Designed miniproteins, single chains. Designs and how they scored, part 63

Each design is a single chain, and the fold is of that chain. pLDDT is the mean over its residues in the fold that is shown.

## One batch from the design tools (miniprotein)

Design m2327
Fold by ESMFold2-Fast:
Structure m2327 (fold): chain A 120 residues (1-120)
Amino acid sequence: MVKVEVSGGGTVPAGGSLRLRAKISGASLSEYSVGWYRQRPGQPREAIASIDGTTGGVVVAGTAAGRFHASVDYAANTAYLDMSNLQPEDTAVYYPVVQGGAKDPRGPLHWGEGAEVTVV
């Protein structure tokens, strides 16, 4: 069973930085893809970043480009979302998701619990 353990949420001032962590068990991030989504108050859940498990290719949404950096520590099987120059508009609950890579692109999405981020 795939488990996604999230940490690193909190309250930060505008212009501040925060790192979110997602520790994965039951799936290797060298084969499984990891994505980051957020849900802002009153808005639908939106994709922020992804890392492909087969190619290591990284995609960051235009709304987060230049400020957010997604990475994986393959030895620790942990995904990171480094957020810089945070704005009040970045206030959201952030969710990591793990999906089977090219070997199981139709497999279920494994969602982690939400990490609350508040920018004041």
Scores: mean pLDDT 80

Design m2328
Fold by ESMFold2-Fast:
Structure m2328 (fold): chain A 85 residues (1-85)
Amino acid sequence: GEPSREQILEAIGLVLRTIGLGIDLDLLKKKGQLTEEKLNAMLKEAEEILKEAEEKFKDDPMGQKAIELSKKLIEELKKELEELK
């Protein structure tokens, strides 16, 4: 169906949260401050964003973007965790 303005703004919020988390990852990498604990915390947050986007906003274009971006971020976080082993 067609989303309400409130639903669109909430879905945009999920996109912005995912972008912010990706920026935090990049900054931590550049500072040499990546730890398994921080990566696991970021992974849990990214998985929560993905779940919310899939459950509430799967039919919204911004929700679909949040799903795409969070899936990519989850993959990157998992690769960083493997490199720390």
Scores: mean pLDDT 85

Design m2329
Fold by ESMFold2-Fast:
Structure m2329 (fold): chain A 95 residues (1-95)
Amino acid sequence: SMDRLSQASQLSRRVLREASDEFLRAFGEKPPDSSTFGQRVGVGRLLGRVPTDDRLAFLDEVSELMEQYVNGEITPEEMEARLRELAREVLRRAL
């Protein structure tokens, strides 16, 4: 369904943004250059720093979740929770 695909895309963008904010907040206490990092790094840059194998695994898992959601196999709440956990894990690999 195109409607469900649009909803999945919107959920994905929101979750990745929220996970990025969480990552930056955690970083603010530890790296010496946290303020510069917070001002200049976007979601795309953070994902670009993830090792290729970890990034591909993340994209594969996201694709599977998108398919399950579009097919009505999982709830919106379940998709959001799983996607949020995947986003947190992949962003940790950006270090």
Scores: mean pLDDT 72

Design m2330
Fold by ESMFold2-Fast:
Structure m2330 (fold): chain A 71 residues (1-71)
Amino acid sequence: LSEEVQREVDGFALGAKAAIEVTKDKKLSGREAARVIGLGMAVGGRYADKSPEEVIAEAKKEVEKFLKELE
């Protein structure tokens, strides 16, 4: 993979991890869990040019916002 593609893939992984950490103890439906993980991945890719700490923080922020909207 090109370095640019690899960086974005790494961002996806960080975003997914952040989403899983935020939701791991919550009782979500399979659809809700999939949406949250997908959102985390998308945010991770979008911020892939930032530090890993910033990527995780942004992913957690948007995932938490989305979870509040589910109610």
Scores: mean pLDDT 78

Design m2331
Fold by ESMFold2-Fast:
Formats: C-alpha cells, sequence, structure tokens
Structure m2331 (fold): chain A 93 residues (1-93)
C-alpha cells in the first residue's frame, strides 16, 4: 500500500495549497484534507476509497466556490492524484 499512501499524501499537500488560494472556502478545503487523512488512517479498503472520493469532491467544491483558474487547475491535479490513488488501492486488493 506504499504507492496509494504516497498518492493520498500528495493529495493532502495539493489540498493545503488550494487552501492558500481560496481561504474563503476554508471549510471545504479543510474537510478535503481531513478526508484524505481519514483515508490514510482507515483499515478498510472501501472506507479508504470513500474518503479519497470525498476529498476530491470537496477540493473541487472549494475551487468552484473560488472561481479562479489557479484553484480549478489545482483541483484537477487533486482529481488526477485521487484517481491514481483509487487505482493503486484496487491493485493492492
Amino acid sequence: MEKARELIERGIKLAEELGKKVPEAKDFYQKAVDDFRKALESEDLEEQKRYVRRGVALANAAAIYSGTPEAKKLAEEIRKVGDEALKALDEAS
């Protein structure tokens, strides 16, 4: 599970950067970070996948709320990392 862990940790870093770009959407990006952390702490594969999906969705919501191109690009990067993390979790099962 090392590959999935590294990808989720990268998702956390990108969500933290989103928070710097959209402080007005702090609740969304903080929940995204919290969900990615819960994915790392979870022992259940389906819970890990659920938290990764929620983290991606919350980061995207924060970017939509901000309306800036930079926030949208960062959310797209988070989505790609999340997709790769979900694939790595599936390969580990």
Scores: mean pLDDT 81

Design m2332
Fold by ESMFold2-Fast:
Structure m2332 (fold): chain A 59 residues (1-59)
Amino acid sequence: MEEKEFAEEVAKEIEEIVSKGSEKEVAEELREERKKLLLELIKKLGLEETKKIVNKGRK
């Protein structure tokens, strides 16, 4: 499922950022929460639009 795979990949990047200053357990919990938010965003804007926004926001 494209949406879930995309959300998982973005959530991993967020987890890496959070784990820099937080416990790994907290980072993992935030990853799951962010994944849910990304899936909701995909439902509202669609996968293609969400990809454009996230990918342009990447370094």
Scores: mean pLDDT 69

Design m2333
Fold by ESMFold2-Fast:
Structure m2333 (fold): chain A 90 residues (1-90)
Amino acid sequence: SNELALKYAKEALEDGKIAVELGEKALTEEGTLSLAIAAALIAIGAKFLAELALKLAETEEAIKLAKEGLELAEKGLKLAMEALEKLSKK
């Protein structure tokens, strides 16, 4: 349903923002493996919710929010993976 798509899209958007924030923090000198892992897990969850929202979306608003959530989730995952690589070499 479109209501469920909007719910999942909004959750994906919020979680995607958190994943980006944690991923960026993990890339700083204060970054830790636990921050990078947390960013990766949250990003994976956000991506799953965004993809579900896209499948259920019936309105342009729901599609737009789901795509925004997906973009943030993918950005967060990329940052988390970069942080994991950098921290594993320390």
Scores: mean pLDDT 89

Design m2334
Fold by ESMFold2-Fast:
Parts: C-alpha cells; sequence; structure tokens
Structure m2334 (fold): chain A 57 residues (1-57)
C-alpha cells in the first residue's frame, strides 16, 4: 500500500493546488472520489482537511 498511499497523497496535493485556483472545481473532483483518497492514505486525509479549509476561504 505504500505506493498507493503516495499516489493518493499526490492526488490530494493536486486537489489542494486546484482549490487555490478554482475551489469549485476542486470540490467537484473531491466529490467524485472522496472515499478512495481517504481509504488509501492517512496523509490524504490530512491534505483533504486542508482542502476543506481552502474551500471555506
Amino acid sequence: MRLRAEEATEEARRLLEMARTDPERAVEELRRNPLELLERSDEAGDLLAELGRLVAE
């Protein structure tokens, strides 16, 4: 699961970057695969929490 966890973390980072530029799109992408990112990596969960904060801005 190490490689999968890294991939999930990378995806979460991409969503976070996208949230800075276009939070609506980031939320839509998150809604498409929310559980997949969380289930694959605890680190993805932390990054998704940051994404939630950015969307609230």
Scores: mean pLDDT 64

Design m2335
Fold by ESMFold2-Fast:
Structure m2335 (fold): chain A 89 residues (1-89)
Amino acid sequence: SSARDREDHVRLQRASREGTPVEEMLELIRSHAESHGGSVRARQEGDRVVVDVELRHPDGTYMEATLTIGRDGRLLEGELTRFEFPRPP
């Protein structure tokens, strides 16, 4: 359920993702990660899908995140698990 006090962009994002198929959500995450030289690994855990995402920013920043997607394709949890700052030459 959406709370009354939300930013418009947050409301629109939640609405647009409501009922999104899991396969479609995984494809969006994969495409985004690959566009940043990253990768995606998905695994099923009960009635949820756990997705590990790796991203490499153009400035050399490296990030890893774990996302939990529910049976209905909704994003339930997101956690930044690793973050590495770019190193100067």
Scores: mean pLDDT 65

Design m2336
Fold by ESMFold2-Fast:
Structure m2336 (fold): chain A 78 residues (1-78)
Amino acid sequence: KEEEVKKLVEKAKELGEKALKYLEEGDIEKALEALKEAHKYLLEAALLKAKSEEEKKEIEEKSKKVLEENLELLRELG
């Protein structure tokens, strides 16, 4: 379980770095796609660490809000 969390976080970090590279190149669409994928891996990692259904629900709700805010910011730039 801990090894799975570590792998998911590492994958999210790689995708986050790709998103930054796409932003530097001005490719907003690819940056958004990479950011969405990174977010999915971080969400999976967080859900694996959750101890209760209530905690999972809270993580999912907060995660969705953060993703929507970040996507909105990137769209404003493009």
Scores: mean pLDDT 78

Design m2337
Fold by ESMFold2-Fast:
Structure m2337 (fold): chain A 87 residues (1-87)
Amino acid sequence: AAALEELSRLAVEMIRAAKNGDFDKAVELARKLTDLAAERYGLTPEERERLYQLNVAHAEYIYAEAKGDTEKAEELRKRIEELQASF
């Protein structure tokens, strides 16, 4: 329960940081979210790396949308779909 609550908190903080233009903070939170999820669910190094790529892509996507970078947002949306399909 506590670990799941912390995962949700980190995900929300990552989204807020990205929306507020704090790119470095959003990426830092994506890493923390990935590490906690990997520990909680016993992910392999390969699964952890894929999850990290997915979480960073989500942070970058939200940041790009907040900045009005429609080209970068569309690129990242496709990357997110590909990464989700590989799980």
Scores: mean pLDDT 83

Design m2338
Fold by ESMFold2-Fast:
Structure m2338 (fold): chain A 60 residues (1-60)
Amino acid sequence: MMSPEVSELGEKGEEYLRKREYEKALEAYKKILDLPSATPEEKKRAERAVEYVEELIKQA
């Protein structure tokens, strides 16, 4: 359903979140926002993920 590039970056972001590597997770999700192949819906999901990770960084 999503492009392979968006799927790979989303999986990397989730792996980094599980490892508590929040800065790397943030970078992976931000890369989705810059992908020309990403749909508006995929970009909205990445935007929400970025906001979530930024809150985790503030609480660390």
Scores: mean pLDDT 79

Design m2339
Fold by ESMFold2-Fast:
Structure m2339 (fold): chain A 73 residues (1-73)
Amino acid sequence: MDEEELKKEIEELLKKAEELREKAKELYRKAEELKEKDPELAEKLRLEAEILEGVAALLEGIAEFLKKKLEES
């Protein structure tokens, strides 16, 4: 595998993870604002934020695994 291609993949994974974490923070904020006016929607937004955080953590884990492979090789 091309080292440059692998480095680009790592950067893309980390950038995507950051985007998802920022989006999750925005959803948590919206959920807090809606908790009194629309508790059902607030709960759905909070769940969506949790899913995005989970996906971000997975992408970060994959990126760390790939980084370690580059350093060991």
Scores: mean pLDDT 84

Design m2340
Fold by ESMFold2-Fast:
Structure m2340 (fold): chain A 70 residues (1-70)
Amino acid sequence: MELSEEQLEEARLALGRMAIEVALLAGRRAGLSEEEILRLAEEAVRRAAEKLELSEEQKEELLRLARERA
């Protein structure tokens, strides 16, 4: 069984969204400020984009989500 290119792109985007959730949860649990939590979430997006080879559109969507949720 092989994932289609579309399914692989969706999976990469989902992993990026999970990275944001983990960063937000970890930051809040550690008692970080809202600004520090936002920086962690944005850093998670940048790292995910590099590791998962996300498109510019996917990276911008994830950065928007990180800022909206922090």
Scores: mean pLDDT 79

Design m2341
Fold by ESMFold2-Fast:
Structure m2341 (fold): chain A 62 residues (1-62)
Amino acid sequence: SLSDRMKHGYSGVSPDLKDSYYSYIYTISQKNNLPIPKWLKDKYDKTPDQTKQLMQNIVDQL
């Protein structure tokens, strides 16, 4: 599925980069009213607030 491809897109990348990636795709999915899989929401909820805010600012410019 697309969700599985997105989840595994950064397999083997550092944890910090994965957190930024998951926060980005979560935030852009929310902005476009796309359904959010539970695993992605769980990853987002555990992400530091600073990273969430940075990704929100980036998505708001798109």
Scores: mean pLDDT 74

Design m2342
Fold by ESMFold2-Fast:
Structure m2342 (fold): chain A 57 residues (1-57)
Amino acid sequence: KKKLEEELFEKEVELSFALMQLSIAKLMGDEKEAEELEKKVKELEEEVRKLEKELKE
């Protein structure tokens, strides 16, 4: 369904941004920020997986 496709795309874009920010935080040595971003990345990955599964139904 189109709504699920759009939501999946938005989450994939958000995941890409989070991964980029995580890379920058690690490079800068911001351990606290990197830890929070790792948690966010993991959460977004789970959301993307769920949306992909729903889209295939």
Scores: mean pLDDT 80

Design m2343
Fold by ESMFold2-Fast:
Structure m2343 (fold): chain A 60 residues (1-60)
Amino acid sequence: MEEDAERLARAVANFVAKGIITPEQGRAALEQHLLDLGYSPEKARELIDRAAKEAEEKRK
């Protein structure tokens, strides 16, 4: 469950990092999806922030 959410967050963050979608669009879409899965808003943002940092670090 957390593993699936984290994996999904990383996928969306990679799309944002590649410029396929805007950071705002990616964040909003992922947050909505995580909330639909029953995550709290705080937990959803935490997972999104973690994935975004990982994607950024991948981009020298």
Scores: mean pLDDT 72

Design m2344
Fold by ESMFold2-Fast:
Structure m2344 (fold): chain A 66 residues (1-66)
Amino acid sequence: MAERLRETAERVRAAKDGDEALAVLQSVPDPTPVERLAARHLAENPSLKDAVAQGLEDAARLTEEA
């Protein structure tokens, strides 16, 4: 799970804009609550793309520590 969250975070960060980043999150076949929250947050505020990517990276780190 942690690796997948990091990969998703990288794809969100690499996206050219909030719409592409949202499409990345929506392409996840079975999104976790963290990925769903990230998609909702990004849909409400596309300018938060980098903050959403950071949040996913932080969630991946916490998952590795658990």
Scores: mean pLDDT 77

Design m2345
Fold by ESMFold2-Fast:
Structure m2345 (fold): chain A 68 residues (1-68)
Amino acid sequence: MKEALERLREWIRDEVEALLAAATKPLSISEIFEKVRPLAAEKARELGVSEGVADILLAEEIVRLLAE
């Protein structure tokens, strides 16, 4: 369980960073969330993690990145 959560968090972090690196203009929190959420939900299902937990991890990683 712990390993699956850590892998999902790292994967989400990488996806958010990749999205921002590819962006031609600044993205809002809602735009980042909307773009990554379906991918995070799919990855969560692969790892046996609930979509609700994936939503929480995604929100946390977005906040962490922007609060730097």
Scores: mean pLDDT 80

Design m2346
Fold by ESMFold2-Fast:
Structure m2346 (fold): chain A 72 residues (1-72)
Amino acid sequence: SLSKEELDAEVEVALLVMQATIYELSGDYEKAAETYERAAELLEKSFPDNPVYRKQAEELRKKAEELREKAK
């Protein structure tokens, strides 16, 4: 089971991913990229030894990089 701190972090990550998706769909690629990066950082800090969350963080960082290229 997740600790309260880990559960709070998991909820925050979900909210950040939703917010980033809304920015992406609205064409605000820079804000979307920043928000995906924040979600990835929170996953890495809150779940450092979890391979599932590590992979998710890597995918979010890759998504952010792709969106930053679109914003250029």
Scores: mean pLDDT 85

Design m2347
Fold by ESMFold2-Fast:
Structure m2347 (fold): chain A 85 residues (1-85)
Amino acid sequence: SVAEFLRGAAAMLRAEVARLAAAGRISPEQAARLLAIADALPGMSVDEALAALEEMRALLAASGHPGAPDEIAGLDLLAATLRAL
C-alpha cells in the first residue's frame, strides 16, 4: 500500500537525516524541517508525498555537501516508485 511504502520511507529518511545532522552536513534548521516532513509522510496522499519529497530534495541541494547528489538520487527513486504505485 501507499501508506506502508511511505512508513518505510519515513523510517529510512529519519535515520539518514539524523546521520547527516550528526556529521554536520546539514544545519539544525534543515534537519528539523527534513525530520518534520519525514514524520508526516505516512499520513500523506500521493500528491502531498511527492510535493514533500521535492521539498526534501531542494533542502538537500541547498546544503551543498559533497554527498547531496547521491541522496537526491535516492529521493528521486522514492518519488518514481511512489508514482508507480
Scores: mean pLDDT 86

Design m2348
Fold by ESMFold2-Fast:
Structure m2348 (fold): chain A 55 residues (1-55)
Amino acid sequence: GPAAIEEKVEELEREGVRAYLAGDLETAARYAREMGELLGKPELGERRAQQILAL
C-alpha cells in the first residue's frame, strides 16, 4: 500500500545519500533510478542519476 511505498522511498533515499557521501556514485545513481520507478516518475529518477554521475 502507500505506506509501504513511502517506507521503501525513505530507505532508498537514506541508502542513496549514504552511497553518495561514501563516493559510490554508481550505487547512488542506481538508488535514484529505483526511487523514480517506485514513484512512477522514471524520467525524474533518470535525470537525478545522470546529475550524480556527472560529478
Scores: mean pLDDT 82

Design m2349
Fold by ESMFold2-Fast:
Structure m2349 (fold): chain A 97 residues (1-97)
Amino acid sequence: DSERLRREIEALAEALRNNASEEELKKLLKELRPDLSDAAVTVGVRVALALLEEGESPEEAARAGLTFAVLAQELGINTEEEAERFLAAWKAAVENR
């Protein structure tokens, strides 16, 4: 549902624009997407925050964060350790292009 996806991105982008904490973003994303594991939520939120810090817009950071949360869920990432390994690999790939 493209309209639902747009609303999810807008809600997360608004929270990012208002300098929401990692814990507030995790709570929001879990509320918007209760189907996501806590580990997938952690991946999405940390990707969004990392991209925002690198100068991406709140909207693009939110879109990427949601995309990576869904990707982590599809890959079966369900523990904090797996989420940390995924994020380390993603950061290395982004930094090395």
Scores: mean pLDDT 86

Design m2350
Fold by ESMFold2-Fast:
Structure m2350 (fold): chain A 74 residues (1-74)
Amino acid sequence: MAALQAQVPGLVATLRNDPDPAARRAAAERIGALAEQGVDVSSAFPALGEAATNDPDPAVREAAGRALAVISKR
């Protein structure tokens, strides 16, 4: 678990800063997958919320919204 949680800061950085929308979408999807595995991704909440509402790419917005939905199931 701790090793998986160590991935979260890097995924948040990719989601916020990567110029490639495919990389940002993959980061949001992976954060959601980590949350499904029981990893604490609460530090990603601001980045996921910003991406779900404000990302210029609709696929990134959808992926971030799905990740937030996974987190809200707990």
Scores: mean pLDDT 81

Design m2351
Fold by ESMFold2-Fast:
Formats: structure tokens, sequence, C-alpha cells
Structure m2351 (fold): chain A 69 residues (1-69)
């Protein structure tokens, strides 16, 4: 499915940034911020969406995604 493909890609990107287990929302937000600093906005959005998928009430993930809309 599209969602499964999206999350699989986000996990691949997170692993590239040193997040060995892409089930830690805090580590994913840190990786996404690094991707933003590198100008990789779409990759950052993917990783933030993965973090929000794991922790739907994560206010930092919601804020970061809103800023990148």
Amino acid sequence: SEAERHFARAREIAREKGVRTADNPEALLHAGKGLEAAGRKDDAISVYRLALGLDPENEEAKKLLEELK
C-alpha cells in the first residue's frame, strides 16, 4: 500500500541518519531536523510523518510537519 511504502522509505532514510531502530519517535525527530539542515525537506517530512505515526500525540512532530507544509 502507499502508506506501507511511505513508512518503509522513511525507515530507510532514518537508518541512513543512524537511527538503527526506526521505532523511537525522539530519534526520528532528531534525524528529520538533520535532514532539514541538509536541505532534504521531503525526506524530513517523511521521517516526521513516521514519528507521528508511532506517537500520534507528539506535539513537536505535529509542529515540525505544519512548518513544512
Scores: mean pLDDT 77

Design m2352
Fold by ESMFold2-Fast:
Structure m2352 (fold): chain A 59 residues (1-59)
Amino acid sequence: ARAAAEERKKKAREEALKKAKEEGGDLSSINLKSIEETIEEARKLGQEEVAAVLEARYG
């Protein structure tokens, strides 16, 4: 239960970050600080592709 809750919360953030990447440029629902923190999290999770795209577009 706890592990599943943590994973689901992490997945929700990853989906938000991927959605920001796909929508291409609109971060009104996600501020820049949150994006930068999420980029670091994506790198830590091994999602270098997503992290690189977000860093290039929003960093």
Scores: mean pLDDT 63

Design m2353
Fold by ESMFold2-Fast:
Order: C-alpha cells, then structure tokens, then sequence
Structure m2353 (fold): chain A 66 residues (1-66)
C-alpha cells in the first residue's frame, strides 16, 4: 500500500519538479501558486506526500523567489 503510493508519488513529484522549474523561470508568483496547490493536494495523503513536499529543490526555489 505505502509502497504503491510512494511509487505513484515519485512520478507526480517528477512532474511537479518539471512544472516547478518552468514556473520559477516564468515568475515567482506562479511558482508560489503551484506550490500552494500542491500542498493542498498533499492534505489527502500528507503522511506519504510529506516526504515529497519536503523536496528541497522545490521548496528552496519557491522560498528564495519569495
């Protein structure tokens, strides 16, 4: 169960990673909006998504742009 969610989350993380980088280059406001939306989705599976949300690169990029 958790293993399945982990694999699925890793795939989503990859997509978010690509989207995040694209948003960052377009503008910080967009990156923040995306991060916020992603965090909202993680509420349903916060336990597992916690590891994904804690993705340093995405979190650091959003923060430094802020």
Amino acid sequence: KVEELLKKGEEKLKEYEEKSEELIKEGKEKAETYIELMLGLSEGSEKYIEGLIEYKRLKEEAKKLE
Scores: mean pLDDT 58

Design m2354
Fold by ESMFold2-Fast:
Structure m2354 (fold): chain A 71 residues (1-71)
Amino acid sequence: MMLEIDKAMADIIAGVGRATGRLAEGARRLIELAERLEDEEAKEYALELARRLAEEGGDEELVREAEEALE
């Protein structure tokens, strides 16, 4: 199922960002992934993960970008 694969990709990107301490890069990659996704549920899932990683990394600009994309 496309939705499950897209969510798994988002989880991998988030996990790599957290494991490597590259939270801002992980958040940015999740926003880029969301732009390529056609399924709205998968897109929202990736953007919510991006918002959380940006918050964890202290990048207020990326938090805003993810929140704007969720609107």
Scores: mean pLDDT 80

Design m2355
Fold by ESMFold2-Fast:
Structure m2355 (fold): chain A 76 residues (1-76)
Amino acid sequence: SKEKRELLAKGLGLLLAAEAALLEGRREEAAEYYVRAARLFAEAGDLEGAERMARRAEEAGLEEAAEEIRRIIEEA
């Protein structure tokens, strides 16, 4: 329970970092943050959170990151 909450909190922090990086045009950094957030959400059992990361990466045109996130979801 505590471990799951810590994973979710870290995932949310990385999501906020991804959104900030994307807003500032740092696309490679945003891609890395989305992938890392998705891994933490999947590890926590939050597959909806991970899928949300895939969709945001797709919307931003980060195709390789979106593909990696979908693989993470499939393996979870």
Scores: mean pLDDT 89

Design m2356
Fold by ESMFold2-Fast:
Structure m2356 (fold): chain A 56 residues (1-56)
Amino acid sequence: SRKVEMARQLVSLGLSVEELARFLGVTPEEAQRILDRVFEELGVKSREELEALAKQ
């Protein structure tokens, strides 16, 4: 499914708060908010749940 594929891509890229902040040119706090919203969109609450979704 689209959500599983997105989760796999995020895990594969090793997308971290630091990497996202550097890529977007924002603070780590702002990057954390962006990741939180992405997690909400995918229906996961943590990186552990994201990794579990990616393994489907």
Scores: mean pLDDT 74

Design m2357
Fold by ESMFold2-Fast:
Structure m2357 (fold): chain A 67 residues (1-67)
Amino acid sequence: SDVILEVAIHDLSKAYGLSPETIRELIERAKAGASKEEIIERLKEQGLSEEDARRAAEMIINAAKKL
């Protein structure tokens, strides 16, 4: 659903300063079977702290499951 994707992009962009392109890429990686640990490492590469990366990864994985 475009609505689920748009909400995830909005929330992650506002909370963590992530670009819409990065959020879309990470959701697609999660849909393709990327682990939570892989998503966390990618988020840390974007400049997120360990705690923020873990929270953002949870949101990304949950969005991927709904799409």
Scores: mean pLDDT 86

Design m2358
Fold by ESMFold2-Fast:
Formats: structure tokens, sequence, C-alpha cells
Structure m2358 (fold): chain A 72 residues (1-72)
């Protein structure tokens, strides 16, 4: 159970390239150097990569909000 594994699953569902999926996972694990290396190997415009990363993160935030809804 890790945020990185959830990001890989969401990225796979969204049809992202494997290297972009791994870059997002590395970033969530705090391995920013690995994430940067993987992003450099992704054959897509930076703007498109940023949009896809943002979409995955927004989905993860939505899932976390749905699960973290407390009725105190």
Amino acid sequence: MSPAERARELGREMGLPEKLQEAIAAMLEGDYERADELLAEVDMPLSEAAAKITAVLLRMIGDALDRGEELP
C-alpha cells in the first residue's frame, strides 16, 4: 500500500507511457533525481507531461478526499 503504486495504477488506466508512470511514482517516493531522469527519457512535450502528471495527482487527491471524509 503506497501512493507510488496507486499512481502507477492510475497512470496505466489513463494510458500514460511506462516511463511517465515511473517518474510520477519516483516523485511520490521522494526520489526526485530518478523522477527527473525518467522525465528526460519521456518522448513528449513538457507541457503535455505536466498536464498528465497533474491529472494523476488530481485523481489521487479526489480519492483521498473521498476516503478522508469524516463526519465528526
Scores: mean pLDDT 76

Design m2359
Fold by ESMFold2-Fast:
Order: structure tokens, then sequence, then C-alpha cells
Structure m2359 (fold): chain A 82 residues (1-82)
């Protein structure tokens, strides 16, 4: 179904957000603030896209989009608090 396809896309965006957030934290540990900023910006874009697609899909897709947003917000907070 279309909702199933959107759920799969949201899951991929959640994974992309997680990877970008993880790389941002590693960049911060290495002292690469500019690299971390770009990775946090990428995580923001993926998380926003996940939210938009999740709203068009199912409750499960919305929950996955919320998880993506949490990964982004954690990385953003790490960037702000270093």
Amino acid sequence: SEKEKLLEEVEKLKEATYVAALKAEEALKAGDVEGAKKLVEAAEKYAKEAEELGEKSSEEARKKAEEAKEYYEKAKKALEEK
C-alpha cells in the first residue's frame, strides 16, 4: 500500500538522521565544529522530511519520525553545549 511505502521511506530517513547525528557527535569529539554543524543541518533536513511523510502515512510512521527528530535534537544540543 502507499502507506506501507511511506513507512519504509520514513524508516530510511530515521536511519539517515541517526547516522548524521552520530557523525556530528564524532566530529565534535574530534574538534571539527564546522563539520558537526553541517551534519546537524543534514540531520535536521532528514528529520523534517520524515515528519512530513509520517503525517501522510500511519501512526507507526509518525512514531519513527518522532524518533528521527529526537536524534536530531540530541545532536543539536551536543553542538550547542560543547
Scores: mean pLDDT 87

Design m2360
Fold by ESMFold2-Fast:
Structure m2360 (fold): chain A 65 residues (1-65)
Amino acid sequence: SSRLRTAAGAIALVAGVYGVKVDIELRGDTLVVTLEERSPASEELAAQARKIAEKLGVRIEVVYR
């Protein structure tokens, strides 16, 4: 959906600004965000990703490798 792609793009942009490595997959109606490691920056990205998804009404899963 257009909202899923918008959320994915916004999250990718934020990850780039924070310098955090992230893998973003669209699975049906769900956005799967995979983070390489637990760090303060990745925890902050995870929180922002959840907020973006909530505002756009998108289902999200945040996974740590």
Scores: mean pLDDT 84

Design m2361
Fold by ESMFold2-Fast:
Structure m2361 (fold): chain A 94 residues (1-94)
Amino acid sequence: GDEALEAGNYDEAIAKYEAEIAADPNNAEAWYNLGLAYLKKGDYEKAIEYFEKAIELDPNNYKAYALLSKAYEELGDYEKAEKYYNKAMELLKK
């Protein structure tokens, strides 16, 4: 899925990550990558849903919190954006 994501083939990347999740629903990296694909596609609400699943499975994924902050900022929810940014910074320092 990474090659498709880097090339801008977001629908191909999404299909691959969805297949990875179907094979292993506890694959935190696949949930994170699915969120990233939707974020790049501009679907901020789906990106948030999938990043929340990624951090449920891997609560130390500071990148997922940083991208949650960005997605909430794009939706104009600045309080949640600040909350998740602060959490990302706390995890990065550990």
Scores: mean pLDDT 86

Design m2362
Fold by ESMFold2-Fast:
Structure m2362 (fold): chain A 70 residues (1-70)
Amino acid sequence: SDKEEELVRIVEEELRRAEELAARGELSPEELREAAERAEGLAELLEKEGYEKAAEALREAARRLRELAA
């Protein structure tokens, strides 16, 4: 499914960008936690639509964002 593969790539690229910004001190712990909450909410929506791989990628991203906020 080209759409699901595209969603996974977008999630992975946005996570990588967030990691880079966090490493530079450009994202606050609060912004990282808010991003994680949004990723978790989007994962639930995508799972209901049958995009299970994209939902998994979003849950992994949320976990990493919370670790960066610690």
Scores: mean pLDDT 85

Design m2363
Fold by ESMFold2-Fast:
Structure m2363 (fold): chain A 79 residues (1-79)
Amino acid sequence: LEEDIRVLELARRLVEEGTPEAIEMARVALASLRTASLKEGDEETAAAVQEALDRLAAGDLAGALATLEELIARLREEL
């Protein structure tokens, strides 16, 4: 859980930076987190991460940030 939050915080900061290289790094990190979440049976987290990935693919950085911030807040309540 703490590790997932760390990955999401990193991805959020990379999306905030907004360079093509940072966005690509965020996409790779989120794809890895989604795969890990699916393996653990956490379909809710995997779906939220996929939504952020879809937003990034569409160039909707603001929407991706909102999705990541909501997921981070939700997971922090689990701590």
Scores: mean pLDDT 83

